# Ledger of designs, part 17: designed miniproteins, single chains, continued (5)

Each design is a single chain, and the fold is of that chain. pLDDT is the mean over its residues in the fold that is shown.

## One batch from the design tools (miniprotein)

Design m16562
Fold by ESMFold2-Fast:
Structure m16562 (fold): chain A 81 residues (1-81)
Amino acid sequence: MEALAEKYREEVAAFEQWLLDDEEVRTAIAEAGAAGDAARTRALLLAAIDKFAKENGLSEEVREALRELATAAVAAGAAAA
């Protein structure tokens, strides 16, 4: 996870910035997270990553790496609960 985050640091930062510009998606993810709904939070993040990758012409490799990072982050939060 950490090694993937370092390798794709620019793409992660670009995705985070893209999320800040999409208030509707950002709000939906924040609401699901606040409700403790890990499955919904993961689904919303993965959908946002897919949209971001499509709009920015990212490779399948980058898209899959971002999806893995998001899935691992949500799973780590759920496992700590």
Scores: mean pLDDT 76

Design m16563
Fold by ESMFold2-Fast:
Structure m16563 (fold): chain A 103 residues (1-103)
Amino acid sequence: SIEEKLRRMEEASKRLREELTKEGLERIKELEEKNGHSDPRDEEELKEAAYSLALNEKLESGELSVLGSGEEAVMEELLRNNLVELDRYSSGDTVTVVAAPMK
C-alpha cells in the first residue's frame, strides 16, 4: 500500500539522516585536528553542522538528487523513483527537496 511505502520511506529517511550526521561528525573532527582549532558549539549545533557538511559533500559527489517543483509533483517523483527526502527548502510555490535512493 502507499501508506506502507510512506512509512518505509520515513524510516529510511531517519536512518540515512543519522548515518550522514555520524559521517559529518567524523569529518568535522578530522578538519578540527588538521586546523588545530575546535569551535565551541552545543550538541545540537554540532549535529546540524555535521549533517549539512555530509549532505553537501554527497551533493557535490553526485550521490544525491535535487528535485524542484510544486509540493504534489515532488511527492509523486519521490514515490515513483523510491527516493527518500533528506532536506527541504520552500521558495514561493516551489519546493526544493534533496533526496537519496531508498535502500
Scores: mean pLDDT 81

Design m16564
Fold by ESMFold2-Fast:
Structure m16564 (fold): chain A 90 residues (1-90)
Amino acid sequence: MTFDLLAGDPAAALERVRELLEKAKTSPETTESFLLFLEALLALLTGEAPTPEAAELAELLRGMLERVRAGESAEPLAREAMELLGLEEG
């Protein structure tokens, strides 16, 4: 449903990631929602017609997902992901 729009617009997908990463920086309770979104987004990006941007994002998200599942907090990972994607650093 909602994620089919993200598949058609990678810029919208990046904005959704930015929103969740920004929340994760300030609230650890967002970690589970963040994980679920990363997992869904990763499946979407690697599922059908991957673009170069989708491939880069998928690699990043895969690493983040593993680290958060290992018990690392989403806060520092969210910051790192935003900086790498150029979403936070102007």
Scores: mean pLDDT 59

Design m16565
Fold by ESMFold2-Fast:
Structure m16565 (fold): chain A 57 residues (1-57)
Amino acid sequence: GAVPETRSAREVLEELAKKAGYTEDELKEMIEKDGPANVALKLLRDLGIADAPLLPS
């Protein structure tokens, strides 16, 4: 969907990446390559927050 640069989802991912020890540039590259959903899952697992059941694809 067209989001008017509200930074909501991306800002959350940047905060998670910072806590996990990734740089903003590394996060941007991962999102561009793998997409925000896969990056979010990786960051949540790296931080030990991945307690929510993954929906079947």
Scores: mean pLDDT 69

Design m16566
Fold by ESMFold2-Fast:
Structure m16566 (fold): chain A 86 residues (1-86)
Amino acid sequence: MPSLEEQLEKLKKMSLKEQIRFAAILGGEATILYLHARLEKLPQEIIDKLLEIERITQEAIDNPEKVKELNEKALEKYYEVLEKLK
């Protein structure tokens, strides 16, 4: 998997359309991982963070003018979740 730093650099170079697609993909990944976390009874902190990522990515899709900043926040939170799952 690419590092957080590599993904953040790629994100900064994305067009508005690519940023919106990224938000949709990341939100979908967070939702899948949220369902897994619930089934496996993972710590509530992980579940709450996944719900927050889904919320931020939906906000990014609904507010394209904020998509870049919201995607950066969601991506940072997503990598924090992945680190806790190692």
Scores: mean pLDDT 85

Design m16567
Fold by ESMFold2-Fast:
Structure m16567 (fold): chain A 58 residues (1-58)
Amino acid sequence: MTEEEERARLVELAKTAAKISPEAGKQLADIHPRFGDEVRKAYEEAVKEYEKLKEKKK
């Protein structure tokens, strides 16, 4: 639970940061190398999702 909890928090934070500033999300992922791959993947997915939603949102 502890490791999964920390990982979930980092992923959530990365997704939130990516929606505000893509650079901020990337920097956050770089800070936590032990979860880097998972956080970076979540960040990249959030950015792509945001771009698609931004286009569809009306």
Scores: mean pLDDT 66

Design m16568
Fold by ESMFold2-Fast:
Structure m16568 (fold): chain A 68 residues (1-68)
Amino acid sequence: SAEEREKILEEMRKLFEETAATLDALQRAVLLALMRHLEEEHRRNKYSPEELRKTLEGAKKYLELLLA
């Protein structure tokens, strides 16, 4: 449903914002730009909640590696 997709996108947004707070100014700017691009792309493509959850899981793992 649309509500489920919005919930997943909000979780992604929160994750990216929390991660950005830990980074320097340049890294933060790049990450926030990528976050915005991903949000716009997912809304435009209207992916299923299942597909968005898989994308979120991949993003979490990637950000953990980036911050390590």
Scores: mean pLDDT 69

Design m16569
Fold by ESMFold2-Fast:
Structure m16569 (fold): chain A 68 residues (1-68)
Amino acid sequence: SMEFLEEFRKKLEEVAEKNKDNPDLMLKEAQKIYQEAVKKYPEYKEELEKVFKEVVGEAMREITRKKR
């Protein structure tokens, strides 16, 4: 279970780094990963949401701060 969450986090971090200059694409790809994870493991929805908010939320904040 924890290994699954760590892998999920790593995928989101990779998406954030790859799409640092394209927030729309980052959010689209990250949400797809999140939705697929929730479909397969609905019991872990709360934990998946925490990881999503932590990784993607921080990355989106950084992009928004950079954009004027």
Scores: mean pLDDT 79

Design m16570
Fold by ESMFold2-Fast:
Structure m16570 (fold): chain A 110 residues (1-110)
Amino acid sequence: MILTEEQWEELLEELESGAEELIKWAEENITNKEVQEVIRKMAEEILKIVEEAKKNRTPIEELVEKIKKKIEETLKKVLELETDPKIQEDLKLAADRLIDGIEKLEKKFK
């Protein structure tokens, strides 16, 4: 499904807010600075993916798949960098919540 201009603005606002919250969560809960930086870069790349999708009028289903893939690739990378098993579990839970959030946004705009 192709989003309207109003739906794109709403999606961008939700993802920008979510990106800021994710970066803050990582800074407060993750001691490993390299993991924090990987999460920050993921958030920035997701916003760039959404901006390109808006420009190209990408269907929401394709956009959601691209975002999910980026989250999954980032999770694999941060799990290789993080040595604390509890933080690894917290990272997996955070990734699951992000994927659930993106899927809920897809359903909202269908």
Scores: mean pLDDT 81

Design m16571
Fold by ESMFold2-Fast:
Structure m16571 (fold): chain A 77 residues (1-77)
Amino acid sequence: ETVEEAREAGEKVLNLAEQGASADEVIKHARELRDKAPLVASAIILVARTLKEKGLEDQLAEAIRRVLDSVLDMLEA
């Protein structure tokens, strides 16, 4: 996946989380993006699942933002 593909996919899912989407909704949308952006989609799925298990879904948007930043840095290297 390219930086542009990862950013587009990550921003789409981040926007949903910022609008109050649940972890399950975020996971569903991230799964649909795995073919286009497998690294960012898989990372978002893992984080959303972990936060749901811990009852920390209020932190979902912030966690997705951090994941997106990390993936973009990795792809630029």
Scores: mean pLDDT 80

Design m16572
Fold by ESMFold2-Fast:
Structure m16572 (fold): chain A 61 residues (1-61)
Amino acid sequence: MREEIEREIEEAMRLIMVGVANVAAKAGKIPKEVADEIARLLRSGKPEDIAEARELMRKET
């Protein structure tokens, strides 16, 4: 039950971050290829992939 709520929150957060990356790419702040990579990393749900996506967002924006 608690794990189900945490999974739903994490999934919602990943979808929000993917949306933010796409908006940044459309605004010309990051390349589309970087936004696509961030989306792939966030969709994996692995802690190391999420950390890499956050670092890419910090470095490229």
Scores: mean pLDDT 72

Design m16573
Fold by ESMFold2-Fast:
Structure m16573 (fold): chain A 67 residues (1-67)
Amino acid sequence: AIFNQEYVPDSKIRSGGDAGKATNVKNTIEQLKKDKVTEAEIVSNGSKEEVELLREMLEKAGIKVVG
């Protein structure tokens, strides 16, 4: 089925400290979960804390973090 699909990086999640990016991060994780993606790579210019939070969110969604 074809649905209204936003651009999702190829198992790559970008983190950032911007408020506008926080909504996009949550939407990307939900989309990966719906698409039954099992592995994702975090690509970030943000802090170590931001990467750690993204990792926890992905792992709680059932997605294994690689890289």
Scores: mean pLDDT 59

Design m16574
Fold by ESMFold2-Fast:
Structure m16574 (fold): chain A 65 residues (1-65)
Amino acid sequence: GELVEKILSVIDKLSNLTGKKLSQEDKNLIAKLVLEGDLEKAAALLAKHTGVSEELALAVLKKVV
């Protein structure tokens, strides 16, 4: 759905900004957690893979939901 595309777009933007690549499996898992409302786990995984803070990852994910 469109929400999944927005989440994946945001993940790709952070990946590009940080120079860190995420696997498609990691991107899909983060998107699934956002759709399930588990923003804290989604932010922690996004932060782990991109190197940004969990606070920044959470703020970015909150902007798309």
Scores: mean pLDDT 83

Design m16575
Fold by ESMFold2-Fast:
Structure m16575 (fold): chain A 74 residues (1-74)
Amino acid sequence: SEDEIVEEMKEHARGLLKKLEELAETGDKKEVAELLRRLIETVNAEIAASTNPKIKEVLEEFKKEVEELLKRVE
């Protein structure tokens, strides 16, 4: 169902964010910042292409978390 897809996307986003947080702590700051900027561009494109409001909401929340992480790395 759509709700199951949304929950799977939320779980995937949480896992990816945790991995990105680990990279921000252990990785090269310049490389990580570039990766996060590219990811934000990709997420923006996905938000623009999405017609499902629940999926769009998950992507918007993920984008916000990635933007906050980018501010910490910069």
Scores: mean pLDDT 85

Design m16576
Fold by ESMFold2-Fast:
Structure m16576 (fold): chain A 56 residues (1-56)
Amino acid sequence: SMEEKAIELAAQMLLAGYDDETVRRGLKIMGFSLSDEQFDEILAKARERLAAQRAE
């Protein structure tokens, strides 16, 4: 889904060392037209995936 793709891209950008604002801007440039609340949810889910990866 579009949401899953956004979460995957956000996780990759966070892993690359980009901050939240840069990730949000990058997703908007890539064509994701989302509200601030939707971006917050995507960043939260991306962080959960990264935390799960570190725990494994």
Scores: mean pLDDT 81

Design m16577
Fold by ESMFold2-Fast:
Structure m16577 (fold): chain A 97 residues (1-97)
Amino acid sequence: DEELTRQLLERVRAITAELLAETDDARIRALVDELMAIAEEAMRRIKDKEQQLEILDAVIDALLAALRTRDLSRETLLYVIGAILRLIGMKFDLELE
């Protein structure tokens, strides 16, 4: 799990850097999809709860940073907010059970 967690965190950091530099709405949504895919992979493949939470927190932080630094279209704003809410739900389920 540690090796996979490291690889997924490195991918989150790389995609976050691209997301924060991106100005095209369609490309921003594609990068959000890539971050969500990493979170979903972590939930399926990582067995350690603490490491799963670390990936979820990294993805949530990336999406929150995008909201703070970008003047997003309404469609893209709602897309990012929806992704954050889904991740928060996953994190709560994992922490409670």
Scores: mean pLDDT 85

Design m16578
Fold by ESMFold2-Fast:
Structure m16578 (fold): chain A 77 residues (1-77)
Amino acid sequence: MSLKEAIDRAIELAKKLNAKRTIELLEKVRNGEITVENGGLLSLLADYMVTKDDAAVIKYLETEAKLHKEKIVKLSS
Protein backbone atom coordinates (compact mmCIF):
# COMPACT_ATOMS: atom_id res chain seq x y z
CA MET A 1 0.00 0.00 0.00
CA SER A 2 0.98 3.67 -0.33
CA LEU A 3 2.20 5.81 2.61
CA LYS A 4 -1.08 7.79 2.50
CA GLU A 5 -3.11 4.54 2.71
CA ALA A 6 -0.96 3.39 5.67
CA ILE A 7 -1.50 6.74 7.42
CA ASP A 8 -5.28 6.62 6.76
CA ARG A 9 -5.52 3.05 8.12
CA ALA A 10 -3.42 3.98 11.18
CA ILE A 11 -5.69 7.00 11.84
CA GLU A 12 -8.77 4.73 11.68
CA LEU A 13 -7.16 2.33 14.19
CA ALA A 14 -6.22 5.28 16.44
CA LYS A 15 -9.86 6.48 16.27
CA LYS A 16 -11.08 3.02 17.38
CA LEU A 17 -8.66 3.30 20.33
CA ASN A 18 -9.80 6.89 21.03
CA ALA A 19 -6.09 7.87 20.97
CA LYS A 20 -6.61 11.63 20.40
CA ARG A 21 -2.94 12.71 20.66
CA THR A 22 -1.80 9.95 18.28
CA ILE A 23 -4.48 10.97 15.73
CA GLU A 24 -3.08 14.55 15.83
CA LEU A 25 0.49 13.25 15.32
CA LEU A 26 -0.60 11.04 12.37
CA GLU A 27 -2.44 13.98 10.77
CA LYS A 28 0.83 15.96 10.94
CA VAL A 29 2.67 13.06 9.21
CA ARG A 30 -0.09 13.03 6.55
CA ASN A 31 0.55 16.77 5.93
CA GLY A 32 4.34 16.21 5.70
CA GLU A 33 5.03 17.82 9.10
CA ILE A 34 7.73 15.57 10.57
CA THR A 35 8.83 16.42 14.12
CA VAL A 36 10.75 14.73 16.97
CA GLU A 37 7.34 13.82 18.48
CA ASN A 38 6.08 11.88 15.41
CA GLY A 39 9.39 10.54 13.99
CA GLY A 40 8.87 7.10 15.56
CA LEU A 41 5.57 6.78 13.68
CA LEU A 42 7.46 6.86 10.35
CA SER A 43 9.16 3.51 11.10
CA LEU A 44 5.81 2.04 12.14
CA LEU A 45 4.16 3.32 8.93
CA ALA A 46 7.00 1.99 6.72
CA ASP A 47 6.58 -1.49 8.27
CA TYR A 48 2.77 -1.25 8.01
CA MET A 49 3.01 -0.50 4.24
CA VAL A 50 4.74 -3.89 3.79
CA THR A 51 3.25 -6.14 6.52
CA LYS A 52 -0.35 -4.79 6.63
CA ASP A 53 -0.35 -6.05 10.25
CA ASP A 54 -3.14 -4.20 12.07
CA ALA A 55 -2.30 -5.98 15.38
CA ALA A 56 1.28 -4.62 15.38
CA VAL A 57 -0.02 -1.09 14.69
CA ILE A 58 -2.65 -1.37 17.46
CA LYS A 59 0.01 -2.53 19.96
CA TYR A 60 2.28 0.42 19.06
CA LEU A 61 -0.60 2.93 19.29
CA GLU A 62 -1.71 1.53 22.69
CA THR A 63 1.88 1.85 23.98
CA GLU A 64 2.16 5.46 22.74
CA ALA A 65 -1.21 6.38 24.29
CA LYS A 66 -0.12 4.86 27.63
CA LEU A 67 3.13 6.87 27.57
CA HIS A 68 1.09 10.08 27.04
CA LYS A 69 -1.47 9.08 29.74
CA GLU A 70 -4.37 8.96 27.27
CA LYS A 71 -7.58 7.13 28.19
CA ILE A 72 -8.07 4.59 25.40
CA VAL A 73 -10.09 1.51 24.48
CA LYS A 74 -7.80 -1.56 24.37
CA LEU A 75 -8.04 -3.70 21.21
CA SER A 76 -4.82 -5.81 21.42
CA SER A 77 -5.42 -7.38 24.86
Scores: mean pLDDT 75

Design m16579
Fold by ESMFold2-Fast:
Structure m16579 (fold): chain A 60 residues (1-60)
Amino acid sequence: HSEQTLRDALATAKALMDAGASNELASFAGVYAVEQGRALPVDEALAKAKERLEEFRKTG
């Protein structure tokens, strides 16, 4: 991944944490941002993080 993609992912995770999201949600949002190769709006990142967290919980 490019350095910019990692910076964008970190910024996305930090934005969610600043908005009051849990570390778990912020981590899933960061991973999703890396997969997309771009920074994500907080609302999009949060929605996708919740979807992934629900899938992860179903697996456990």
Scores: mean pLDDT 77

Design m16580
Fold by ESMFold2-Fast:
Structure m16580 (fold): chain A 80 residues (1-80)
Amino acid sequence: TKITLKKGAQYSVKLPGGKATVLSATDTTIVFSSDGKTYTLTGPANGFDIEGDKLILGKAGKYTLTGPGYSETYDVTEVE
């Protein structure tokens, strides 16, 4: 999926399993549980977060969300 953000804006994605529980997090990777399934999100350092049932993307770059039967890539471009 290609996403264009204005500088300073954020893009919100509803998570496939609803509300998430973060299991581990690093600057580039969040592993979370949602509806009994484990998902892995990778992306640019300090570019993303998980809030409730939403994935928040705020930095240009490539993000990948994977889980059981689920694989999605978000290619984020920033404009002024």
Scores: mean pLDDT 75

Design m16581
Fold by ESMFold2-Fast:
Structure m16581 (fold): chain A 109 residues (1-109)
Amino acid sequence: EELIKKLEETIKKLEEDPTNPKVILEAIELLLEALKKLGIELSDDTKEVLEKLKEALRSESQEKLVELLRTIYGINKPLTEEDIKEFLEIVSYSLIEGLKLILEKLKKE
């Protein structure tokens, strides 16, 4: 029940501020906690990517986030501030969808 409330609050925060790295970090951590509770195991590759993303978001370093994006997508050109914002919005939307699906599953118990 506390997890359900946290999921609802985090979804609302992501919808209100989809480019906030602190909210995105909280959402990723909550997603991982909820998946573990449901017995859903992510691949090692997916876990590594998510851990690196969490570290970049936690550091609040635009440079670290840019390097991560360049590594993941094989981008060899400079990323603009607008490119970073668009990426954060895509991540937030994907997290909102995933968290809503988990929330529905937990409520049906």
Scores: mean pLDDT 76

Design m16582
Fold by ESMFold2-Fast:
Structure m16582 (fold): chain A 59 residues (1-59)
Amino acid sequence: DLEERVRRLMAQVAELGTAGVTDGAHTEPLGRELAELDRRLREQGIFGSPLEPAEAPRR
């Protein structure tokens, strides 16, 4: 499944981040792009359930 592959990639990216793979001047632009993609995917709820921001009170 593509979703399963995406989840695995996300997990690996998180592990790399935890390992501190963010040193080096040339890695800054790559790191920020990966971080933005990771953030977007997490907000989308790719982990298996869609995150719905419908907690605010109704009109």
Scores: mean pLDDT 56

Design m16583
Fold by ESMFold2-Fast:
Structure m16583 (fold): chain A 70 residues (1-70)
Amino acid sequence: SMEELEKILEETKKEIEKILKENPEDVDGMLELFEEAVEEISKKTGMPKEEVRDLLMDYLSPVVEKLVEE
């Protein structure tokens, strides 16, 4: 459902922000969280992983852009 999707997106953003504040050097950990969220959303929604990845990237774009810039 859309509500379940929104909850996963919000939780993933919070986890990535937490790593950025506590262990900004843990890029692998952040990428792993992103991939886990893509897999979970894909399984729960039935959307292809490619579409889920695009959706998640749009949602996390401010956090991801900061990650890439650092």
Scores: mean pLDDT 74

Design m16584
Fold by ESMFold2-Fast:
Structure m16584 (fold): chain A 102 residues (1-102)
Amino acid sequence: KRVLTPEELEAGRLIQELLDAEVNNAEPEEIIRLAVELARLTGITEATIRALELLLNEDYEALDELVKNADADEHLALVIASLIYDRGREEAERAIELLRNA
């Protein structure tokens, strides 16, 4: 297993905060805020937008190809996008706007 950078370890902590917010049934806005900050910190805003767009369009073939070829950043983007998408369609659309304006 490769050694993680300090930035990757901090991203892992934000992922844990995001998951904790979900477990505690935090408001969708809080989950979106944490997800946007995580994507910004890790430089994966575009990958997260792409994953959200695929989920919203139910493009299963493109999602399958993304999963098969995903690197660590793309896997993180998929996790973030899935958490946002689980909050609802309107929340996912709002998250895309926030990510584009970040």
Scores: mean pLDDT 78

Design m16585
Fold by ESMFold2-Fast:
Structure m16585 (fold): chain A 90 residues (1-90)
Amino acid sequence: APTLKEIGEELLSKKPEIEEALADESASESLKQQVELALKMIKLVEEGKIKEGVKEALDALLAAVKAANPDAPEADRAAAEARKAELIAQ
């Protein structure tokens, strides 16, 4: 699995692409919220707060998934939480 540092570097390299996605008026409300979350995470990475940024972003993403799809399988939400824990531990 990629390390937290590698994830941070990848996000920084994709900042222009993510900013372009935010400008896409055809994007759904949920996609716009995901792009806003990604930009918030990038800002925290730039400030040297990678671990905190990943935790906050994944918490918000899990909340958004639960709100948008209450019928989502419990196993998928458990897998997302486990992935969050792994990223924070690195």
Scores: mean pLDDT 63

Design m16586
Fold by ESMFold2-Fast:
Structure m16586 (fold): chain A 70 residues (1-70)
Amino acid sequence: MITKEQIDELYRLGLEEARKLAPGERATVKLPGTNLSAIVSRDPVRNEYRIDIIDEKTKKIIASRVVPAE
């Protein structure tokens, strides 16, 4: 079962990767030992990070967050 702790860890890891991105860039972070990944992007217009948590087994987005870029 997907846990809140796994989602919270992926948001943490995703935000660390998002902070390295220039506007319009994208990266993917995997959570070790799981089928979960975070896809992170920096919006080129709105100066926001988007973090989508994907279940790689089902290919479904299970959680998403948008935060202001620094």
Scores: mean pLDDT 80

Design m16587
Fold by ESMFold2-Fast:
Structure m16587 (fold): chain A 83 residues (1-83)
Amino acid sequence: LTVNEVLENPEEVLAKYSEITVYGLANSASSRNLRALLPALGFKKVVFKDEKTVEEAQKEYEAAIASGEKNVLLFIEGSDVQR
């Protein structure tokens, strides 16, 4: 599951998952904006797992994917420019 899928097709995501988990950064403006946006799109059960660093958020997200979880998102500013 990706942020783009949630933003472009929220109704389809809501039909598949009653709850979604978002891994991101604590105290980020983008994370704060996403916390406001997701309930407005109809996501009533959202779990936010905020980490202090990009590396910690990425690690927790990768662990969730490795465990077979499909209803999880990674949302980090600038992640596309980090390798």
Scores: mean pLDDT 71

Design m16588
Fold by ESMFold2-Fast:
Structure m16588 (fold): chain A 117 residues (1-117)
Amino acid sequence: AAVTLASGSATLTLAAGESATVTLKATAPPGVTAVRALVTATNTSAADVTVEVRVELRRDGELVAEGSTTVSGAGATARTGAVAPAEAGDYEAVVTLTNTGANPAVVEVEGEIVGHL
């Protein structure tokens, strides 16, 4: 079974070349076998964009897993995540969005940290 340990959302406005970071924090309970960060990014702009989405999953400040994707296209949604074997500790999902395109972007970001039993 899966248990949501943390969730959050943000709307980010990114000019060409800009980056923004969103962080989620969670403590893994005893008995989980894996910790997963899940990120959904949606371009709400009517224009095509190119936004790189990177997720770093950290345990006690150490990078333990990472994933990335790119959001492109008007109204497009992209998903990515990172998963690590569970150890006791404090987890952070650090989500960095970078607009590598020429057009300004407005991106809705939804993130979760999930523990798996």
Scores: mean pLDDT 85

Design m16589
Fold by ESMFold2-Fast:
Structure m16589 (fold): chain A 56 residues (1-56)
Amino acid sequence: MLSREQQELAGRAALEALQNGLSLDEAVKVVEKRTGIRISREQLTEILLAHLREQA
C-alpha cells in the first residue's frame, strides 16, 4: 500500500502531466520517472478520484 506522501507525490506529478496534455498512461510513466513510485493506471485513477472528492 502506498504511503500518504507517495500518494500526494504521485497525484501531483500525474495532474501536472495531464494538464500538459499527456494521456493517463504517460502520466503513470511520468510518476514513475519523477518519484520512483511504480503505480498502475487503476491505482493512479483511484488517487486522482480521491483527491477530486476531497477538494469538492
Scores: mean pLDDT 77

Design m16590
Fold by ESMFold2-Fast:
Structure m16590 (fold): chain A 90 residues (1-90)
Amino acid sequence: MLAKIKELLLEMNELLLDYYYKSKDPELKKTAQELIKLLGEIYEAIMNKDFEKAREKIEEARKLAEKLPPELREEILKRLEEIERLLEEM
């Protein structure tokens, strides 16, 4: 379970970093940086078995992802939903 969550977090981090370096939009860069920070906080909460905090941070990340371009937004939201589903099985 944890290995799959790590994989999903890494995939989102790679997508966000790619958009950060390719984008000339300062608002998108800021949003990507804030999301990367939230992904780290989600991971730390899961490692600490604080699943309530992990769910709260996933909800914050979901709201922030709404500011992203549609293609990137869909990819991030899909992976956040899968992490939330996996947390219900833990």
Scores: mean pLDDT 85

Design m16591
Fold by ESMFold2-Fast:
Structure m16591 (fold): chain A 86 residues (1-86)
Amino acid sequence: SERLLQLGEAAAMINAAGGNAAKKAEEEGNEEEAKKIRELTRKAIAALQAGNTEEAIRYAEEMKKLKVAEKEKDAIDEAIELAREI
C-alpha cells in the first residue's frame, strides 16, 4: 500500500540522518550526543514501523534539536512531511 511505502521511506530517511549525526558525534568525541541521537533514531523508526506517525514526528523533532544533527535537518524535515501525509 502507498501508506506502507511512505512509512518505509520515512523510516529509511530517519535511519540515514540519525546514522550520519551519530557518526559525526562519535568523530567529535561527543559520546552523550551519539547515544542520544541513536536512541531517538531507534524510537522514531519503531514508531513509524508501528504506524504511530505522531510519536515518530515528536522523536524526529527532538533529533533536530541536537547540534550534531544540524546538517541532517533537511532530511529529517522531509521525513516528517512524509509522516504527516500518512
Scores: mean pLDDT 87

Design m16592
Fold by ESMFold2-Fast:
Structure m16592 (fold): chain A 71 residues (1-71)
Amino acid sequence: SAALEELRRLLDELVARGRISEAEAEEILTLVEQGRFDEAERLLVRLYLQGRISREEANRLGRLIREAQAE
């Protein structure tokens, strides 16, 4: 899906900037692909509370997860 492709792109950018690990990015993507959207959103909240992603980034990633769920 277009939402899943954009989610992967943004997570890859966060990995490239050293702000999250490849394992964390892959976990979020795997949860979304498995339809485990609540668990994926919980991981985003954890990353935000740890200061590893900004509020704007968390909102953007969360929107993409909800768009993927609507497909």
Scores: mean pLDDT 87

Design m16593
Fold by ESMFold2-Fast:
Structure m16593 (fold): chain A 99 residues (1-99)
Amino acid sequence: SVAEEARRLVREAEELVDEAEAAAEAGDYERARALAVEAVRLINRADELAEQVEDRRLRSEIGVRTTGILLRLMAIAEDIGLTDPAAAEALRADIQATL
């Protein structure tokens, strides 16, 4: 079902965010940015699929989870910015361009 596909994409994006957090903590900001961009692509697709879901509760669940992923990505950028402001701005720019 469309809802099952959207939920799968959200789970995959959540895993990518976990990897991006680990990469950022390790100082691998290039990898963190690449993983973040992929997570944004997946949540964009999940939100597109959610528009086709008739169940308002399932649409709301997907929207809350995709918003949560975006907030986590922005938190990663803020944490990177404490050490490397240029890398943080590059990550924010990549996220904004992909949205």
Scores: mean pLDDT 86

Design m16594
Fold by ESMFold2-Fast:
Structure m16594 (fold): chain A 74 residues (1-74)
Amino acid sequence: MQQVRVDITLTTASAEKAKAIAEKVGGTHAGNTVTLSRVTTAADVDGVIDEVAATARAVGAAAKMTVTLKDAVL
């Protein structure tokens, strides 16, 4: 099955909320920005995006999300 690297950058209004999101999704944070990189199947990409978006909503963060997809090395 073809694997895809999903790079997500999430910008919030609050550094504390960015930290909470990063801790819940297994990403990193810098100031008010969360960065997450995962390798998954092409079919699961939407699930990863939905997980990050749902986590941001659960912590009450208004956030801008940028998603970049690249083919993963086999």
Scores: mean pLDDT 76

Design m16595
Fold by ESMFold2-Fast:
Structure m16595 (fold): chain A 88 residues (1-88)
Amino acid sequence: SAEEEAELREVLEGLLKTFSPNVPLSEIVGSAVYIYLARRGELKSVEDLQLLDEAIAEVEKRHPITSEEEAFPFALEVYRRYREKKAE
């Protein structure tokens, strides 16, 4: 939803401002999705963490992140893939 996208964007933009330019964008995005899911109570088990790691790896393999402009679309795709895997 638009509200979910806005909250994820806020977390991601906050981390992008905080982390040094030497931190890989994929790590910043992974951290943003982790924080977002944790705040929503959607990360409750080791299995949930494994699904998130798998979602990040799958999205990165399909669409490698190369710039900050790609960070939010990447984060949103990781979140959608995580939810898809969790629904299986």
Scores: mean pLDDT 80

Design m16596
Fold by ESMFold2-Fast:
Structure m16596 (fold): chain A 70 residues (1-70)
Amino acid sequence: SENEKKIEELVKKIEEALFNKEPKEKIDKLRLEVLKLLESLDDEEAKKLRELYIEKTTEIVEKLMKKEEE
């Protein structure tokens, strides 16, 4: 769906910002865009995309933790 693609693009931007050690304000702004999108959707679609967002951001955190161990 179009909304699923938007979530994936925002997650990709968050991943890039975290790996580039960009300011917290920039990352927070991207997270707010995700929340705003989810709030605009019906409950069923919002739940599905929220779960996708959590899954993808958990993967990013795990990648960052592994990189710090090297």
Scores: mean pLDDT 80

Design m16597
Fold by ESMFold2-Fast:
Structure m16597 (fold): chain A 92 residues (1-92)
Amino acid sequence: HMEERERFRKLLEEINKKYNLNLTQLQIDVIEWLLDTGITEERLKFFGVEPILEKILSTIPKDDPLRKELLDFFIRSAVSEKLRKWFEEKAK
């Protein structure tokens, strides 16, 4: 869904600016593509996205609603139950 992708991109760009994460356009594009096509452990490793996601999630305070919104997108896009639980664990 183009609307879902656009909403996610805007959220990621907002977080990038708010917390000065210095994400490149390529990194944003890859994360958006993974969200749209389904997030797998193999794709996270292949594209080197895992450390980027850890940096993002560790930088955003737990009480910031943007963190919960971002994790909700990742949980919905996770292909495996194992990966969904991994994102849910990071929400704690």
Scores: mean pLDDT 81

